# Designed miniproteins, single chains, continued (5), part 2

Each design is a single chain, and the fold is of that chain. pLDDT is the mean over its residues in the fold that is shown.

## One batch from the design tools (miniprotein)

Design m16035
Fold by ESMFold2-Fast:
Structure m16035 (fold): chain A 80 residues (1-80)
Amino acid sequence: SSMARREAELARTTRAIRRAAAELGIELSDEQARAVAEAYLEGGLPGMQRRLIELGLSPAQAVALVRRLLEIMAEENAAA
């Protein structure tokens, strides 16, 4: 179903965000990482960036996290 697909995409995106944050030394709770993933799926990169700033990340941290997420997603797509 479309809801099951959305939950799978949300879970996958949340894991990628948590990985990116951990590699960059950025502390995000599970709830914060999920909120960022929701913002990305609903509003793309602009939605994600806005949510990261709202959570208190600096603009530099937000840019670094977005770049690392895109690298992780590209690696996962190449492996598929």
Scores: mean pLDDT 86

Design m16036
Fold by ESMFold2-Fast:
Structure m16036 (fold): chain A 100 residues (1-100)
Amino acid sequence: SKRDEVIERLKKISEEALKKVPKEYQDFFKKVSDEILRLVEEALKAAENGDLEKFREIMEKIYDLFNKALEKVKDPETRKILLEFFEKVKEIIQEYLDSL
């Protein structure tokens, strides 16, 4: 499905980002990115079903998770990678929504 293609694209983006993350932050980044991807899949399902309230609630959880991750990471390189990852996530979600 188009949603499965979006999730696979995001998985590839997260895997490429993980390769650039300093070794000491790789487990943390993987955990955060995996949780974001799970929430994105649920958000896209809600959007497909026309459940805009649920979509909004899940998007708020994604933003909260991302902000908490940034607060925990003091390393500038890891912060930059996390920010770039999240911008790509937002772009892909918007592209998907524009296709509905």
Scores: mean pLDDT 86

Design m16037
Fold by ESMFold2-Fast:
Structure m16037 (fold): chain A 107 residues (1-107)
Amino acid sequence: SEIEEIKELVGPKITELTQEFFEKASEESKESFKKKLEESVIKIANAKNVEEFVEGLIELAEAIREEAEKDNLKDVAEKANKLAEALKKYLETGNLEELRELIEKIK
């Protein structure tokens, strides 16, 4: 399914960013992010179509960005923002190959 293809492309990068955030963030930002993560996971799990699924992933990436910005974790925030923008572009174009290329450039 298209959802499974998106999971395979995006899942590893979200995992990487989440791990980097938890290694570097303050305890306050970690606690705040865990609440947002739980909400995003529920939204993603309840997605009825590809659009809702990708919107859930965008919200998760933006949550990482917002919490990273609070702790002045500029590199994590920039990577999370690039991921959110790549996913937003995917909602406009439906182009999985472009999504793959954009995600690969997030270093």
Scores: mean pLDDT 87

Design m16038
Fold by ESMFold2-Fast:
Structure m16038 (fold): chain A 118 residues (1-118)
Amino acid sequence: MKDQVRFLLEQASAFLSQGERYVRRGIEHARRGDLDSAVRSVRQGRRQNELGIIYLEGASSIDPRVKPALDKGRQGLRYVNQGLTHLRRGDIDSGIRYLRQGRRYNRDGIDTIDDVLS
């Protein structure tokens, strides 16, 4: 049980961290006006965040202390989805604003995972 939760949380943290890196690169591309690269990077970040959430759902079913990290991860994914929608419409400023909120929630989720693992 404890070793299983640790494994799931380590996988979740790795995927959420990779997702954060892709979303950050997407913001950098959007700031340069490279919307095609921005959308591509954010789509990769979204995929990584979705995988991280699957691992958090598994961990949360075993250890209720994980639920705050899962809630943060889900909120982060909702903001990343909104950011993608705005970028696809060419609304760069709103897109970046939503993506920054998504990154903040993902970082809070990772910090919460680290607290459960410590």
Scores: mean pLDDT 90

Design m16039
Fold by ESMFold2-Fast:
Structure m16039 (fold): chain A 94 residues (1-94)
Amino acid sequence: MAEEALKSPDEGVQNAGLAVILVEEGKLEEARKYAELAQKSPDEGAQNAGKAILLLIEGKYVEALIYAKQATKSPDEGVQNAGKAIIELALKKM
């Protein structure tokens, strides 16, 4: 669940989780802001999740799936769950 990312001590992972929740709520402008912050994180998993959300907002669903799948390979459970949520969102829009 994306909520697990909000419990992470890493701010980039928290930003990725919040961006996912905001996309689910239809708050795309706020989601973009937090996804951009996640992409600037030193954590590679958070960067991949942030990039996936930005691509999802842009309607680039296939590219979003690629980056979301990379996020699910992260050792961080919060990033893995954010990646899984992004995959479900992208598939629902296709």
Scores: mean pLDDT 80

Design m16040
Fold by ESMFold2-Fast:
Structure m16040 (fold): chain A 82 residues (1-82)
Amino acid sequence: SDEEIEQKIAAFRRAFDPATLKQIQQALYDKGYLPASAAIDGVFGTATRDAVIAFQKEFGLTVDGVAGPDTLSALKKAPAKS
């Protein structure tokens, strides 16, 4: 539906906002997907993309390296990596 498409677009836009991206980076770091050498700087670089891809692969999501609504929802529910 149009509403579902708009929701996905809004989530993609939020993923590239520096404040929102810092929250995503912090979640990836806390859950063990982002290495300690990667800065939580609100910039979508290679380290952040690789962390998103690793998370998507582990949780059976579409592996596209984009923190969309499915990836963000999974991040909220996922336990920390042991």
Scores: mean pLDDT 70

Design m16041
Fold by ESMFold2-Fast:
Structure m16041 (fold): chain A 73 residues (1-73)
Amino acid sequence: SPEQEEAELRARIDKLDAELEKNKDTLSVEQLGKIAREAMEAAHRLLELGGSPEDAQRAFETAKKAIELAAKK
């Protein structure tokens, strides 16, 4: 159901944010790129479902942070 998909997307966003915070100094450019991609995909899908724009914004911020970290390497 859309509600279950929204819950799964929210959980994914939380996991990606936690991964980024925990490992920000050790993640490779390729790993940061994967986090950015998955966070952006989750944000877009939440918006398509009419889900929480606040959760979508959090995902976009996670993606932006991952890209910024990659640029500093």
Scores: mean pLDDT 86

Design m16042
Fold by ESMFold2-Fast:
Structure m16042 (fold): chain A 69 residues (1-69)
Amino acid sequence: MSPLEVVDLALAGRFDEALEALRKLNLVEQLAVLYRLLKEGHEEVARRLAEELGLEDLLERAKWLVEEF
């Protein structure tokens, strides 16, 4: 499954399916999906997925990088 398909699942409210699909991706692809959700204004969904994956700290660091660049 592509990272874009995982974003579509999350946006459709299919959270459990999106999470399961995310867990099958590598770390870079997981971060790309979370970053895309943040960029499109779906911060709450991105935060919840990051919490389930243990990536909250990395997601917060990515937000600061976006503000600086």
Scores: mean pLDDT 76

Design m16043
Fold by ESMFold2-Fast:
Formats: C-alpha cells, structure tokens, sequence
Structure m16043 (fold): chain A 71 residues (1-71)
C-alpha cells in the first residue's frame, strides 16, 4: 500500500510540473489550469501526510503558497 501511495505521489508531482509549465507559457492567466493545480497540490499534501514524509509536506505547502501568490 505504501509503494502505491509513493507511485501516485510521483505521478501527481509530474502532472503538477506539466501544468505549471503550461500556466507559465500561457499569454493570459488560465483559471482552469490554476484550479486543477490547486487540487493536485492538495492531494499531494494529503498523500505525503499519510506517508509521514515531513520534508515533502513542507515543500508541497511552500508550492501551494507560491501558487496562491500567482493570483
């Protein structure tokens, strides 16, 4: 079960980075991409808490704050 959570966490990080690059490359602010990224980061934080990975929780929380600052 922990290995499944770790794989899902990696997939979510990859998806978040793809969306982050798309948002940065957009000539206008894409609210749909922004909302999807927020959903993904919240899921990352949840999974990291289940894994007890404090460093990932801290980093993910920072990414969430940085994302909120883009608005």
Amino acid sequence: KKEELEKKLGELWYKLEVLRRRLRASPTFDEELYNEMKRIIDEIIKLAKELGDESTIEYAQRVKRDLDALR
Scores: mean pLDDT 79

Design m16044
Fold by ESMFold2-Fast:
Structure m16044 (fold): chain A 67 residues (1-67)
Amino acid sequence: SLMERVKALIRSMARLQQLTLSDAEVERLAREVLREMRERGLTTRDWAGIIARKLAEYRKDPSLFRE
């Protein structure tokens, strides 16, 4: 599914940046990525850029992705 592909890419990119994310945090980030893609009319070609930006935001303040 699209969600599983986004989650896999988030995990791969987080690993390269030596970031540790829980399963819940990965799912929240994936939902945020897909939401932004939908709201801005972006495609799968834009995924890496959106994920990189969201991971940078997470690194500065992980609470942004917690309830």
Scores: mean pLDDT 79

Design m16045
Fold by ESMFold2-Fast:
Structure m16045 (fold): chain A 73 residues (1-73)
Amino acid sequence: MKPSLEEMTEKAIELIKQKKWTEAMSIVKDMGTEYSSDPRTLEALKKILEVAKENNAPQALLELIEKEIKKVS
């Protein structure tokens, strides 16, 4: 069963807070692929980006989130 956009958003935030960067990047990529046409994806990715910045995430994760935001904008 495909996880919901909301479940993926919450999981990405949880992983970022736990500093599990590689796992968080995987979820962000899946969101951009599976929910690319969902208008809620843009706001979800912006929320994840804010949490990533607050938790001093590595540049690779920040760039990935911004790339996915640009694709769905």
Scores: mean pLDDT 83

Design m16046
Fold by ESMFold2-Fast:
Structure m16046 (fold): chain A 82 residues (1-82)
Amino acid sequence: VKEQIAKELERLQKVATPEQFRRAAQLIYDTFGGRNPLLAQTAVDILEQLLQGADPRELVDRNIFASALAAGALQTVLLLSE
């Protein structure tokens, strides 16, 4: 499970633009900010660190659930960025 999430974050780190990272953070706040603000903030922090070149494996080791949420949000933005 950790390996799969780390591979997704690594792929997304290489292909996503800074604007897509920002849109993913907004998506997390809009969907989770009111229900689980700590998880939402942690996932947004992971997106920010990933954008700044952080190692995806280190991010997953910090919080697997927040990393999965970050990966899902960023992937959703990429799919909708046509």
Scores: mean pLDDT 82

Design m16047
Fold by ESMFold2-Fast:
Parts: C-alpha cells; structure tokens; sequence
Structure m16047 (fold): chain A 70 residues (1-70)
C-alpha cells in the first residue's frame, strides 16, 4: 500500500481500537520503519498497542518489542 493508505488505515484501526489519533500519528514513521506497509503487520501491531494502552502497562521498551514481533 502507499504511505497515504497506510496512514489512513492506521488511523482508522486506532480509532476502532480506542487508541487516540495523536498516539497513532506519533508512531506512524516508527511503525512503518519497523513493520513496513503490510496491512496484516500494521493491524497486528496496532492490536498489541491497544491491549497495552488499555492495560496502562506500555513502556518505551514495549513499543520496540511490539514492532519487532508484528
């Protein structure tokens, strides 16, 4: 997908999962650099992020681990 499509997809998934748009926007370049423009990997990463965000257990090290596994 294009960068525009990836950004739009990420924002829509973040909204669906209850992640603030500002958080998704701040992570856009980081996620694309580590996960690429693969829809399945982007979705998996965002679902892991949403889980940790809702549990309020998210640390900087967790973001790197999630990106590496997604």
Amino acid sequence: MSDEEARAFMLEEAKRLGIPEEVAEALFDFVLALVGRDRERLRAFLELLAKHYKERTLEPSDLAALAAQA
Scores: mean pLDDT 70

Design m16048
Fold by ESMFold2-Fast:
Structure m16048 (fold): chain A 106 residues (1-106)
Amino acid sequence: SKQALLDSLLADLPAITAYLIAYLKLKGAPEERIEELKRLAGVADEAVERELERIKEALKDKRKALGVEIAAELALALLKLAADLAEELGEEELAERLRRMVELIE
């Protein structure tokens, strides 16, 4: 069921978005963009900082650096899938919010 898949993605969305926001902070994205993403995603500063610490620790090991990039690509793909599913299922407000987050990340 597309609804069951969307519900599953929405349950993981706070973790997915916290990771993406932390990744963008690490890549030097403008603070204005980070603040808008945090508001749209509804994630706490503590969640973003926790993911940022985890990414920084992973990057100290050259063998894990590729995993950080793959995780970011996968997280963005899952966010895009959630946006597409929300739109297809008529969840207009949710779809608009998720599409805006994708736009800010790209």
Scores: mean pLDDT 88

Design m16049
Fold by ESMFold2-Fast:
Structure m16049 (fold): chain A 57 residues (1-57)
Amino acid sequence: SYRDEAVARMREALAKVPDPEEKLKLGREFAQKLMDAKTKEEIDEVVAEFERRVAAL
């Protein structure tokens, strides 16, 4: 599903996060946001926010 593809992309990006504490916090925060996302637009926003935050680390 579209959500499963988003989860896979986020897991791949999360694997690049060097700090284990930040990795756990980001993983939990964005798992919750993704669970609350109902539309493809909302899922895309969650993924984009996640990728932006990972890139800033």
Scores: mean pLDDT 81

Design m16050
Fold by ESMFold2-Fast:
Structure m16050 (fold): chain A 76 residues (1-76)
Amino acid sequence: SASKRPEIVKELEESVKRLEELAKKSSGSLRQFYLDAAEVYREAKEWIEKHGMDPRVAAVKLTGELLRVMASYIPA
């Protein structure tokens, strides 16, 4: 809902910062994973703020994109 938008946006911003800090403390494929995950959260923030996407719809899409990122790091 519109009344919860600022809270959800703040949570997404905090997730981006946390993932970027984890990336700074990591190396190799793990660092790249954190950077890719941070990008997905940043995009989710833009879906809500710039494109007016409903936060519930954005959450479902965010989950799908995160699963796709995770799959790229699973061994064959």
Scores: mean pLDDT 81

Design m16051
Fold by ESMFold2-Fast:
Structure m16051 (fold): chain A 55 residues (1-55)
Amino acid sequence: MEKEVKIIVDGKEITLTLPEMTPEERARIARVLLDAYNAGKTPEEIEKAVREAAA
């Protein structure tokens, strides 16, 4: 089941569609997302990095 996750980063709301995850996995994924965002990645690159971390 896919779930939409809303993240607020620097006042900007980002919505991602991810597979169903535990709260611990979601916290890890949020960290990967923030690291990619801070590196200046595009939303698509951020989503890819998040999915790879979840695999």
Scores: mean pLDDT 68

Design m16052
Fold by ESMFold2-Fast:
Structure m16052 (fold): chain A 72 residues (1-72)
Amino acid sequence: MSLEEGLELLRAAAEAIARGVPRELALQMAVDEARKYGSPEMAAAVEAAARALADGASLEEAQRILRDTYER
């Protein structure tokens, strides 16, 4: 899984939430996808970004967290 694919998972989750999918379900689906197809580093980055979205962060903030975490 590339960085761009990780960012797309966050966008897809945010769009699902906007369409009425429960936040917890949409975010968990993104995390599960990253764990299945991504590196451990990508999975950790998506988990950190998903947590920020759960805590009320914007998509832009979550995407920044993903980039910053993945580049560690």
Scores: mean pLDDT 82

Design m16053
Fold by ESMFold2-Fast:
Structure m16053 (fold): chain A 89 residues (1-89)
Amino acid sequence: SALQQEFQQKLQELDALSRRLGDARRAEDWEEVLRLGEELKKKLAALKAFIKAHEAEVLDPATAAALLAQIDGELKRVEELIEEAKRKL
């Protein structure tokens, strides 16, 4: 379905951003860490909203709940990294 395809695209975009963010952090490119962190935060929030709006169509309730909890954990970690990047600039 179109919703399942959109879900997969969102997951692929998050994976790519997470890898780029990790690379920027290892390079100590704090301007890029801040930029990518803010982008990742927005895409994680968008995925959370998508799952909440369409969970019954793309995921079973238990899987949806587990993914939402994982997203909340990732959002907290990304926010902490954004604050560190701001301190390093």
Scores: mean pLDDT 85

Design m16054
Fold by ESMFold2-Fast:
Structure m16054 (fold): chain A 79 residues (1-79)
Amino acid sequence: MEERKRELLERIRAHLAAGDYQGLADVLKEAIDAGYTPEEIQRLLEEALRALNADAGVEVTVEIKSREDIKKIADELRK
């Protein structure tokens, strides 16, 4: 279970680093379909963003309460 979460976290980080917000949205949807809760996905996304933005001193806050919120996150991250 932890190994799967680590793999998912790495995929989230890779898409964020590449600016691939559509790929990020697809990974998050895949995770929900695999049985992750929106709360678990939000924690992983926050962890990935914190790790990625540590050197830049920038923090991005996103909320995932449902599968529909993933589309909003992709749209917000594109800005």
Scores: mean pLDDT 67

Design m16055
Fold by ESMFold2-Fast:
Structure m16055 (fold): chain A 99 residues (1-99)
Amino acid sequence: SLQELALREALRSVREHIEKAEEALKNGDYETAIEHLREAVRGLRDALRMATPEQLPEIRELAEKVLELAKKVYDKTGSPEAEEIIREVERLLEEARAR
C-alpha cells in the first residue's frame, strides 16, 4: 500500500539521519548533528502515525538511538535545541510504548 511505502521511506530517512548525526557528532560538528537529529524526530513522528503494531519495536529502537545521540550533544554543548529534541523524543517514546 501507499501507507506501507511511506512508512518504509520514513524509517529509511530516520536511519540515514541517525548515521549522519553520528558522523557529525564524531567530527565535533554539533550544529549539523542537531539538524539531522531534528529530521530524524520528524521522520519518527511520521512513522509512528502510520505504524501498525509490527513496526512499533523498530520505531522505539530508533527513537532510543536518537535520544542517546541528543543527550550526547546536550552534554557537550548545553544547546537548547538539543534539550528540545530530548523532550520531543521522550514524549514520542512514551506514545510508542503506550501502543
Scores: mean pLDDT 90

Design m16056
Fold by ESMFold2-Fast:
Structure m16056 (fold): chain A 51 residues (1-51)
Amino acid sequence: SLEDELLRALEEIIRYLQEHPELAGTVSFPPFTSPEEALRAYREQLERLRA
């Protein structure tokens, strides 16, 4: 589904930022303070939409 494809893309972006911490500080995900928080919240939201 489109939601699965978008989640895959987000996971890849977050993984890239985790592997390149020098770049993570230049990317913001307001209101989240970290890429990990953003990924968790988006994953939980997608699961809610499927329920």
Scores: mean pLDDT 66

Design m16057
Fold by ESMFold2-Fast:
Structure m16057 (fold): chain A 88 residues (1-88)
Amino acid sequence: SLLEEAEELRREGEEKRDNPEEAIRLYNTAATLFEKVGDLKSAVESLLEAARLLEELGYTDEAIKRYQQALELDPSNEEAKERIERLK
């Protein structure tokens, strides 16, 4: 199922600690699949994981984009709000 695929991709992203660019790709794909199945909480969590890694690598504009996507799904997300303000 798409849900099982999304959960597996998120798990693989967590295991790719030594390859953050691959982890970002896995989290981005997981977020898209979680959105398609309506698991918005897991989609937000995956977007935040990708955003943190993008920020850590210095891809500031891409990190802001992922935090903004998380806010579109959850407008109350304090982490995304705070990080966008600090990165502007």
Scores: mean pLDDT 89

Design m16058
Fold by ESMFold2-Fast:
Formats: sequence, structure tokens, C-alpha cells
Structure m16058 (fold): chain A 78 residues (1-78)
Amino acid sequence: MKITEETVEELLKYLKEQIEYIKKNLDKETAEKLVKVYEEIIKKLTEAVKNKESSEKILEIIREGEKRLQEIADEYLK
């Protein structure tokens, strides 16, 4: 699958909006953990686009981020 720069820009916008939502609606401890993961994903995606990394590398960053977010969600649901 080929990831376009436009797709990544839309994803970055979405991730930034999620950070704002999390800061307003979640408890401080959970919000700080989630925001840190989102910020790391944003940083990695921004650098990958800047360096014209492969679609495979961009997908790897997204998958790693999703896994980390799921781990935090699993702890929150306990």
C-alpha cells in the first residue's frame, strides 16, 4: 500500500486533535501517558515524510504507535 504525503498530513492533524481531546476529557495520569505516545508518533511521522521514507516505514511507525496506544487503553480499562 502506498501512503501519500497528503494522507500523512491528514493523520498528523487528526493526532493533534486527539491530543487536545485527551487533555480536556481524561484524567491527568492517563492523558500524560497517551499524549506522550501521540507526540512520539507525530515526531516520527514528520521526520519520515521529511526524509521521504518508504510507505512500509510509515506503516511501521503507525503500527508501533497503535500497539503502544492499545497497551495504555488495556491498562485504563482495568
Scores: mean pLDDT 78

Design m16059
Fold by ESMFold2-Fast:
Structure m16059 (fold): chain A 55 residues (1-55)
Amino acid sequence: SKGAEAIGALEGRGAAAASGMGAREGGDWKTYREAVANPDADGETARRWAERGGA
């Protein structure tokens, strides 16, 4: 559905943004996996992605 696709895109972009923003140590697979699996980080990265106007 459109909702599921939109959420998937937000989560994908949010996870990439979390890694790129280097909240801890960017460029580490461990950090990337934690960003993807961490709902707290995903929530904030999704918000930042929306603030960029990436709707």
Scores: mean pLDDT 50

Design m16060
Fold by ESMFold2-Fast:
Structure m16060 (fold): chain A 86 residues (1-86)
Amino acid sequence: MLEEILREAERRLHEAAGEAWEALKKAYYDNKDVEVLREVGERSLARIREVARAAADATGLEEVRKRGEALVEEARQALEEAVKAV
């Protein structure tokens, strides 16, 4: 049970991160300016935070909260690097 809850939470977090990356990549390929890329990035990070919070709230587990925080930080760093690369 616990392992299943953790796997589902981790899967949802990875899905949100993947969606965020695809949105940013699409904006980059559409040759958007830096401001548009930053807006897409910020919206994507907000989505990842929402999924992370929902998973932590649903499970009540500190481990899920820590995983969510780590994923949000990784996504933030990746999005910042992508924006700077434009």
Scores: mean pLDDT 69

Design m16061
Fold by ESMFold2-Fast:
Structure m16061 (fold): chain A 67 residues (1-67)
Amino acid sequence: SLEKKLKEIQQQKEQKSRDLLRQLIELYSSGSVDDANRQMLQLVDQQMKQINDQLNKLLEEYKRELE
């Protein structure tokens, strides 16, 4: 069902948040702050895009089930 799939996405979001935090720590552990800030924005953008892709996939499945 849609509700079950939304719950799965929420769980995946939590896991991605932990991974992102770890990557941010690594970025700021070395190099310049400016470089770290730019890379952080790119990482956030990639994560947001992946979440949107999952939502689009859910919408297609939802349309399929509405038959």
Scores: mean pLDDT 73

Design m16062
Fold by ESMFold2-Fast:
Structure m16062 (fold): chain A 61 residues (1-61)
Amino acid sequence: SEEEEKKKIAMEAARRLSDIVDEETFNRAMREIANIIQSGVSVEEFKERVDELLERVEAEK
């Protein structure tokens, strides 16, 4: 299902973030991911937004 695919994307993002950012940045990023899930976007758009978030967070570090 779309929900299961989004969950997998979110879990992978959480794994990557936990390796590279502090707890405050991690919590902020996970909150943003949760907000994107709540917006009801497609799996494709969700992945694009999560990928953008990961790139932005990595660049800010």
Scores: mean pLDDT 79

Design m16063
Fold by ESMFold2-Fast:
Structure m16063 (fold): chain A 91 residues (1-91)
Amino acid sequence: SKEIKEREEYLLKNTSDPESLKELLESLNEEQKKLFLEILEIQQEAYEKGLELKKRELTRKLSEEELEKLKKEAEKKEKEIKELLEKIKKL
């Protein structure tokens, strides 16, 4: 679909290894591709939140409550990635 293609193009533009990612995506069926794109999107969001956490730690602007909240958000995203990987394996 056009949506899946636009999502692929966005991720390919933002990856350090676009050729390997493209080969992997081409090896997947449409359902597997959709789930894998969701994993990559979650990973990118988790990475961006990790950078924000580091920035706040360096500037000493984080309370213990905010640090704990950001850690829990990162753990939740890791769990979502694991669940999506298990769905791909069952396809």
Scores: mean pLDDT 76

Design m16064
Fold by ESMFold2-Fast:
Structure m16064 (fold): chain A 78 residues (1-78)
Amino acid sequence: LDSLTRAVADTLRQNGVPLDLVRRILGEAQRLAADRHPVITPQSLADSLKEQVREAARRGLISPETAQAVIDLLDQLL
């Protein structure tokens, strides 16, 4: 889990996303995964991370290109 969250954080940061927003996206994704699943797996966390970056892009908080880079990274890691 730590390696997956770090890879996503690094990708967001490299695409110019502020650290505070990175922390919010990761925290919301972990909360969402925990709420939907009794045990957080790499797959359940990745699914929640994909939802949070799509939502952030929809709200204009990150670019669609940044959201896609994170989604592609998660698909590559799993």
Scores: mean pLDDT 81

Design m16065
Fold by ESMFold2-Fast:
Structure m16065 (fold): chain A 109 residues (1-109)
Amino acid sequence: MIEEALELYKLGLEYEKEGDYESAAYLYSTSILLLEKVLDELSDEQKLALAEAYANLGRMLEKAGDLEGAIEYYEKAIALLETLPASPEIEAKIAELRARIEELRKKLA
C-alpha cells in the first residue's frame, strides 16, 4: 500500500510535468487517500512525501481555480510538516506554503 501510494505520487509528478493537471490531481488524490489510511505507520520520510502530495494537490486545485480547496491542502501540508523534525528545508517549505496561502486569501477577499 505505502509503496503503491508513493508510485502513484511519482506518476502524478510526471503528468504535472506534461501539463496534464487533471490526471496529476487524480493521482495525487489517490496517493493521499492511501497514505492517510496508514498515517500512524508512516516514517518521517513517508510523511514528508504525503505533505508534498498535499502541497502538489493544492497547486493543481489552484490551477483549476479552486482557491479555497488549494488553501485547505496547503494547510494540511503545513500541519504535517510541523510534525516532522525541524530542519532548514522543512522550515523553507512551510514558509513558502504560508506565503502562498496569504496570496490566495488576498484574491478571495
Scores: mean pLDDT 87

Design m16066
Fold by ESMFold2-Fast:
Structure m16066 (fold): chain A 85 residues (1-85)
Amino acid sequence: MPIDEKEIDEALILMSRSVARIAGKTGSKEKLQASADEYRAKAAQDPALSEAYTLLAQSDEALAAGDVETGVKLTEEATRLLLES
């Protein structure tokens, strides 16, 4: 749904940080897999954020496989869920 412009600006900042996080992990497949495992563990421990953490884990798994486009899309989906929460 359309939201206030101030909330849109905040969402764009969060998305920009998510993209920077992904860019910072490029070429580090082992670190991406370890990060994915950590997010899956967090998803199991926090039911309220379970879907968002699962998507972040899947994003890191996609990036570890070299699928940057899928990794970005999954990170955006996780950010959307966090904003809905």
Scores: mean pLDDT 70

Design m16067
Fold by ESMFold2-Fast:
Structure m16067 (fold): chain A 94 residues (1-94)
Amino acid sequence: SILEAAKEANAALRAGVAAGDVAAGVEKALAILKPFAEKAKTPEEKEKVLTAAAALSQATARLLAGEEVRIETEEDLERLAEEYRKAVQEVLAE
């Protein structure tokens, strides 16, 4: 499922940040999500992939700030994705 892929991607991001190799963590996370993006055909499937990508972007930002990030539920994905969307909207409003 996309949730299981997002959990695996978050673990890769955490490992990369902990190792001081953020780029490798991001590359692995993107590789985990890529099959879901390629298989997404409906607007609903595409929205789930975009939500996961937004959530992982926010998770990366939080991990770089020294915060621990957990993705256990779909609600965790939605919360992180919303935080990312708000951050992007704030930057674009300037």
Scores: mean pLDDT 81

Design m16068
Fold by ESMFold2-Fast:
Structure m16068 (fold): chain A 56 residues (1-56)
Amino acid sequence: MDMEEARRVVREAVARDPDTPQTIVDGYEEGKKLGLVPGEWGVLVYEAARELLEER
């Protein structure tokens, strides 16, 4: 999985639910607070969601 795939997946999810980027970011931050270590894909999806929020 690469960053381009993560951006594609997040864009497709946003077409179904415009709150998806915020939900991804909130879930990632909550997971970190609970001591969970995200996999490589989770990090890429978080970065793609964060980029979309910064573009708005």
Scores: mean pLDDT 75

Design m16069
Fold by ESMFold2-Fast:
Structure m16069 (fold): chain A 69 residues (1-69)
Amino acid sequence: MEEEEGQRKYTERAVETAKKSDKNGGLALVNGLIAAGDKESAIAVAEEVKKYQGLDEEEVEKLIKKAKE
């Protein structure tokens, strides 16, 4: 169903946005997703940002931990 798949598509779009953004944009997107309660998207974006941007791993790990809660 579109409603059930919508979150996954949103996550994919968020990940693509992070891949095109600089590190500041990627971090802001992760924080926004955590604030929205979207744990899946926040974790996926954080993994992409860490993979492509070479961010501070401590900060990214903190965000992933916060997203899981």
Scores: mean pLDDT 69

Design m16070
Fold by ESMFold2-Fast:
Parts: C-alpha cells; structure tokens; sequence
Structure m16070 (fold): chain A 58 residues (1-58)
C-alpha cells in the first residue's frame, strides 16, 4: 500500500538525518525512492514534508 511505502521512506529519511546526512541529500533520496515506488504526487509530498519537519526539529 502507498501508506506503507511512505512510512518506510519517512523512517529511512529520519534515520539518515539522525546519522548526520544533510537534509538536502536526504530529501533528494526520499524523492527518488518515492518516484521509484510510483507513489502519487500527494503521498510523495506528504513523505517529503514529514522528513523536512523532522530535520527542522533536530
């Protein structure tokens, strides 16, 4: 399901941010993974916003 894929992308992005990967690189990787998984534009944007918000909270 798209939601399960979104959750995996967000989790991976958060783990990369916690490991010290720059937010710009994490967001680019998350976007590519979402496109590869053929997620809808809406779900893709939700995943990217979640990762971005987490980066801002660090």
Amino acid sequence: MEEEIKEKIVKGGKEMLEAGVPAAAVLQMARREAEEANLSEEIKEEALKEVQRYAEEL
Scores: mean pLDDT 81

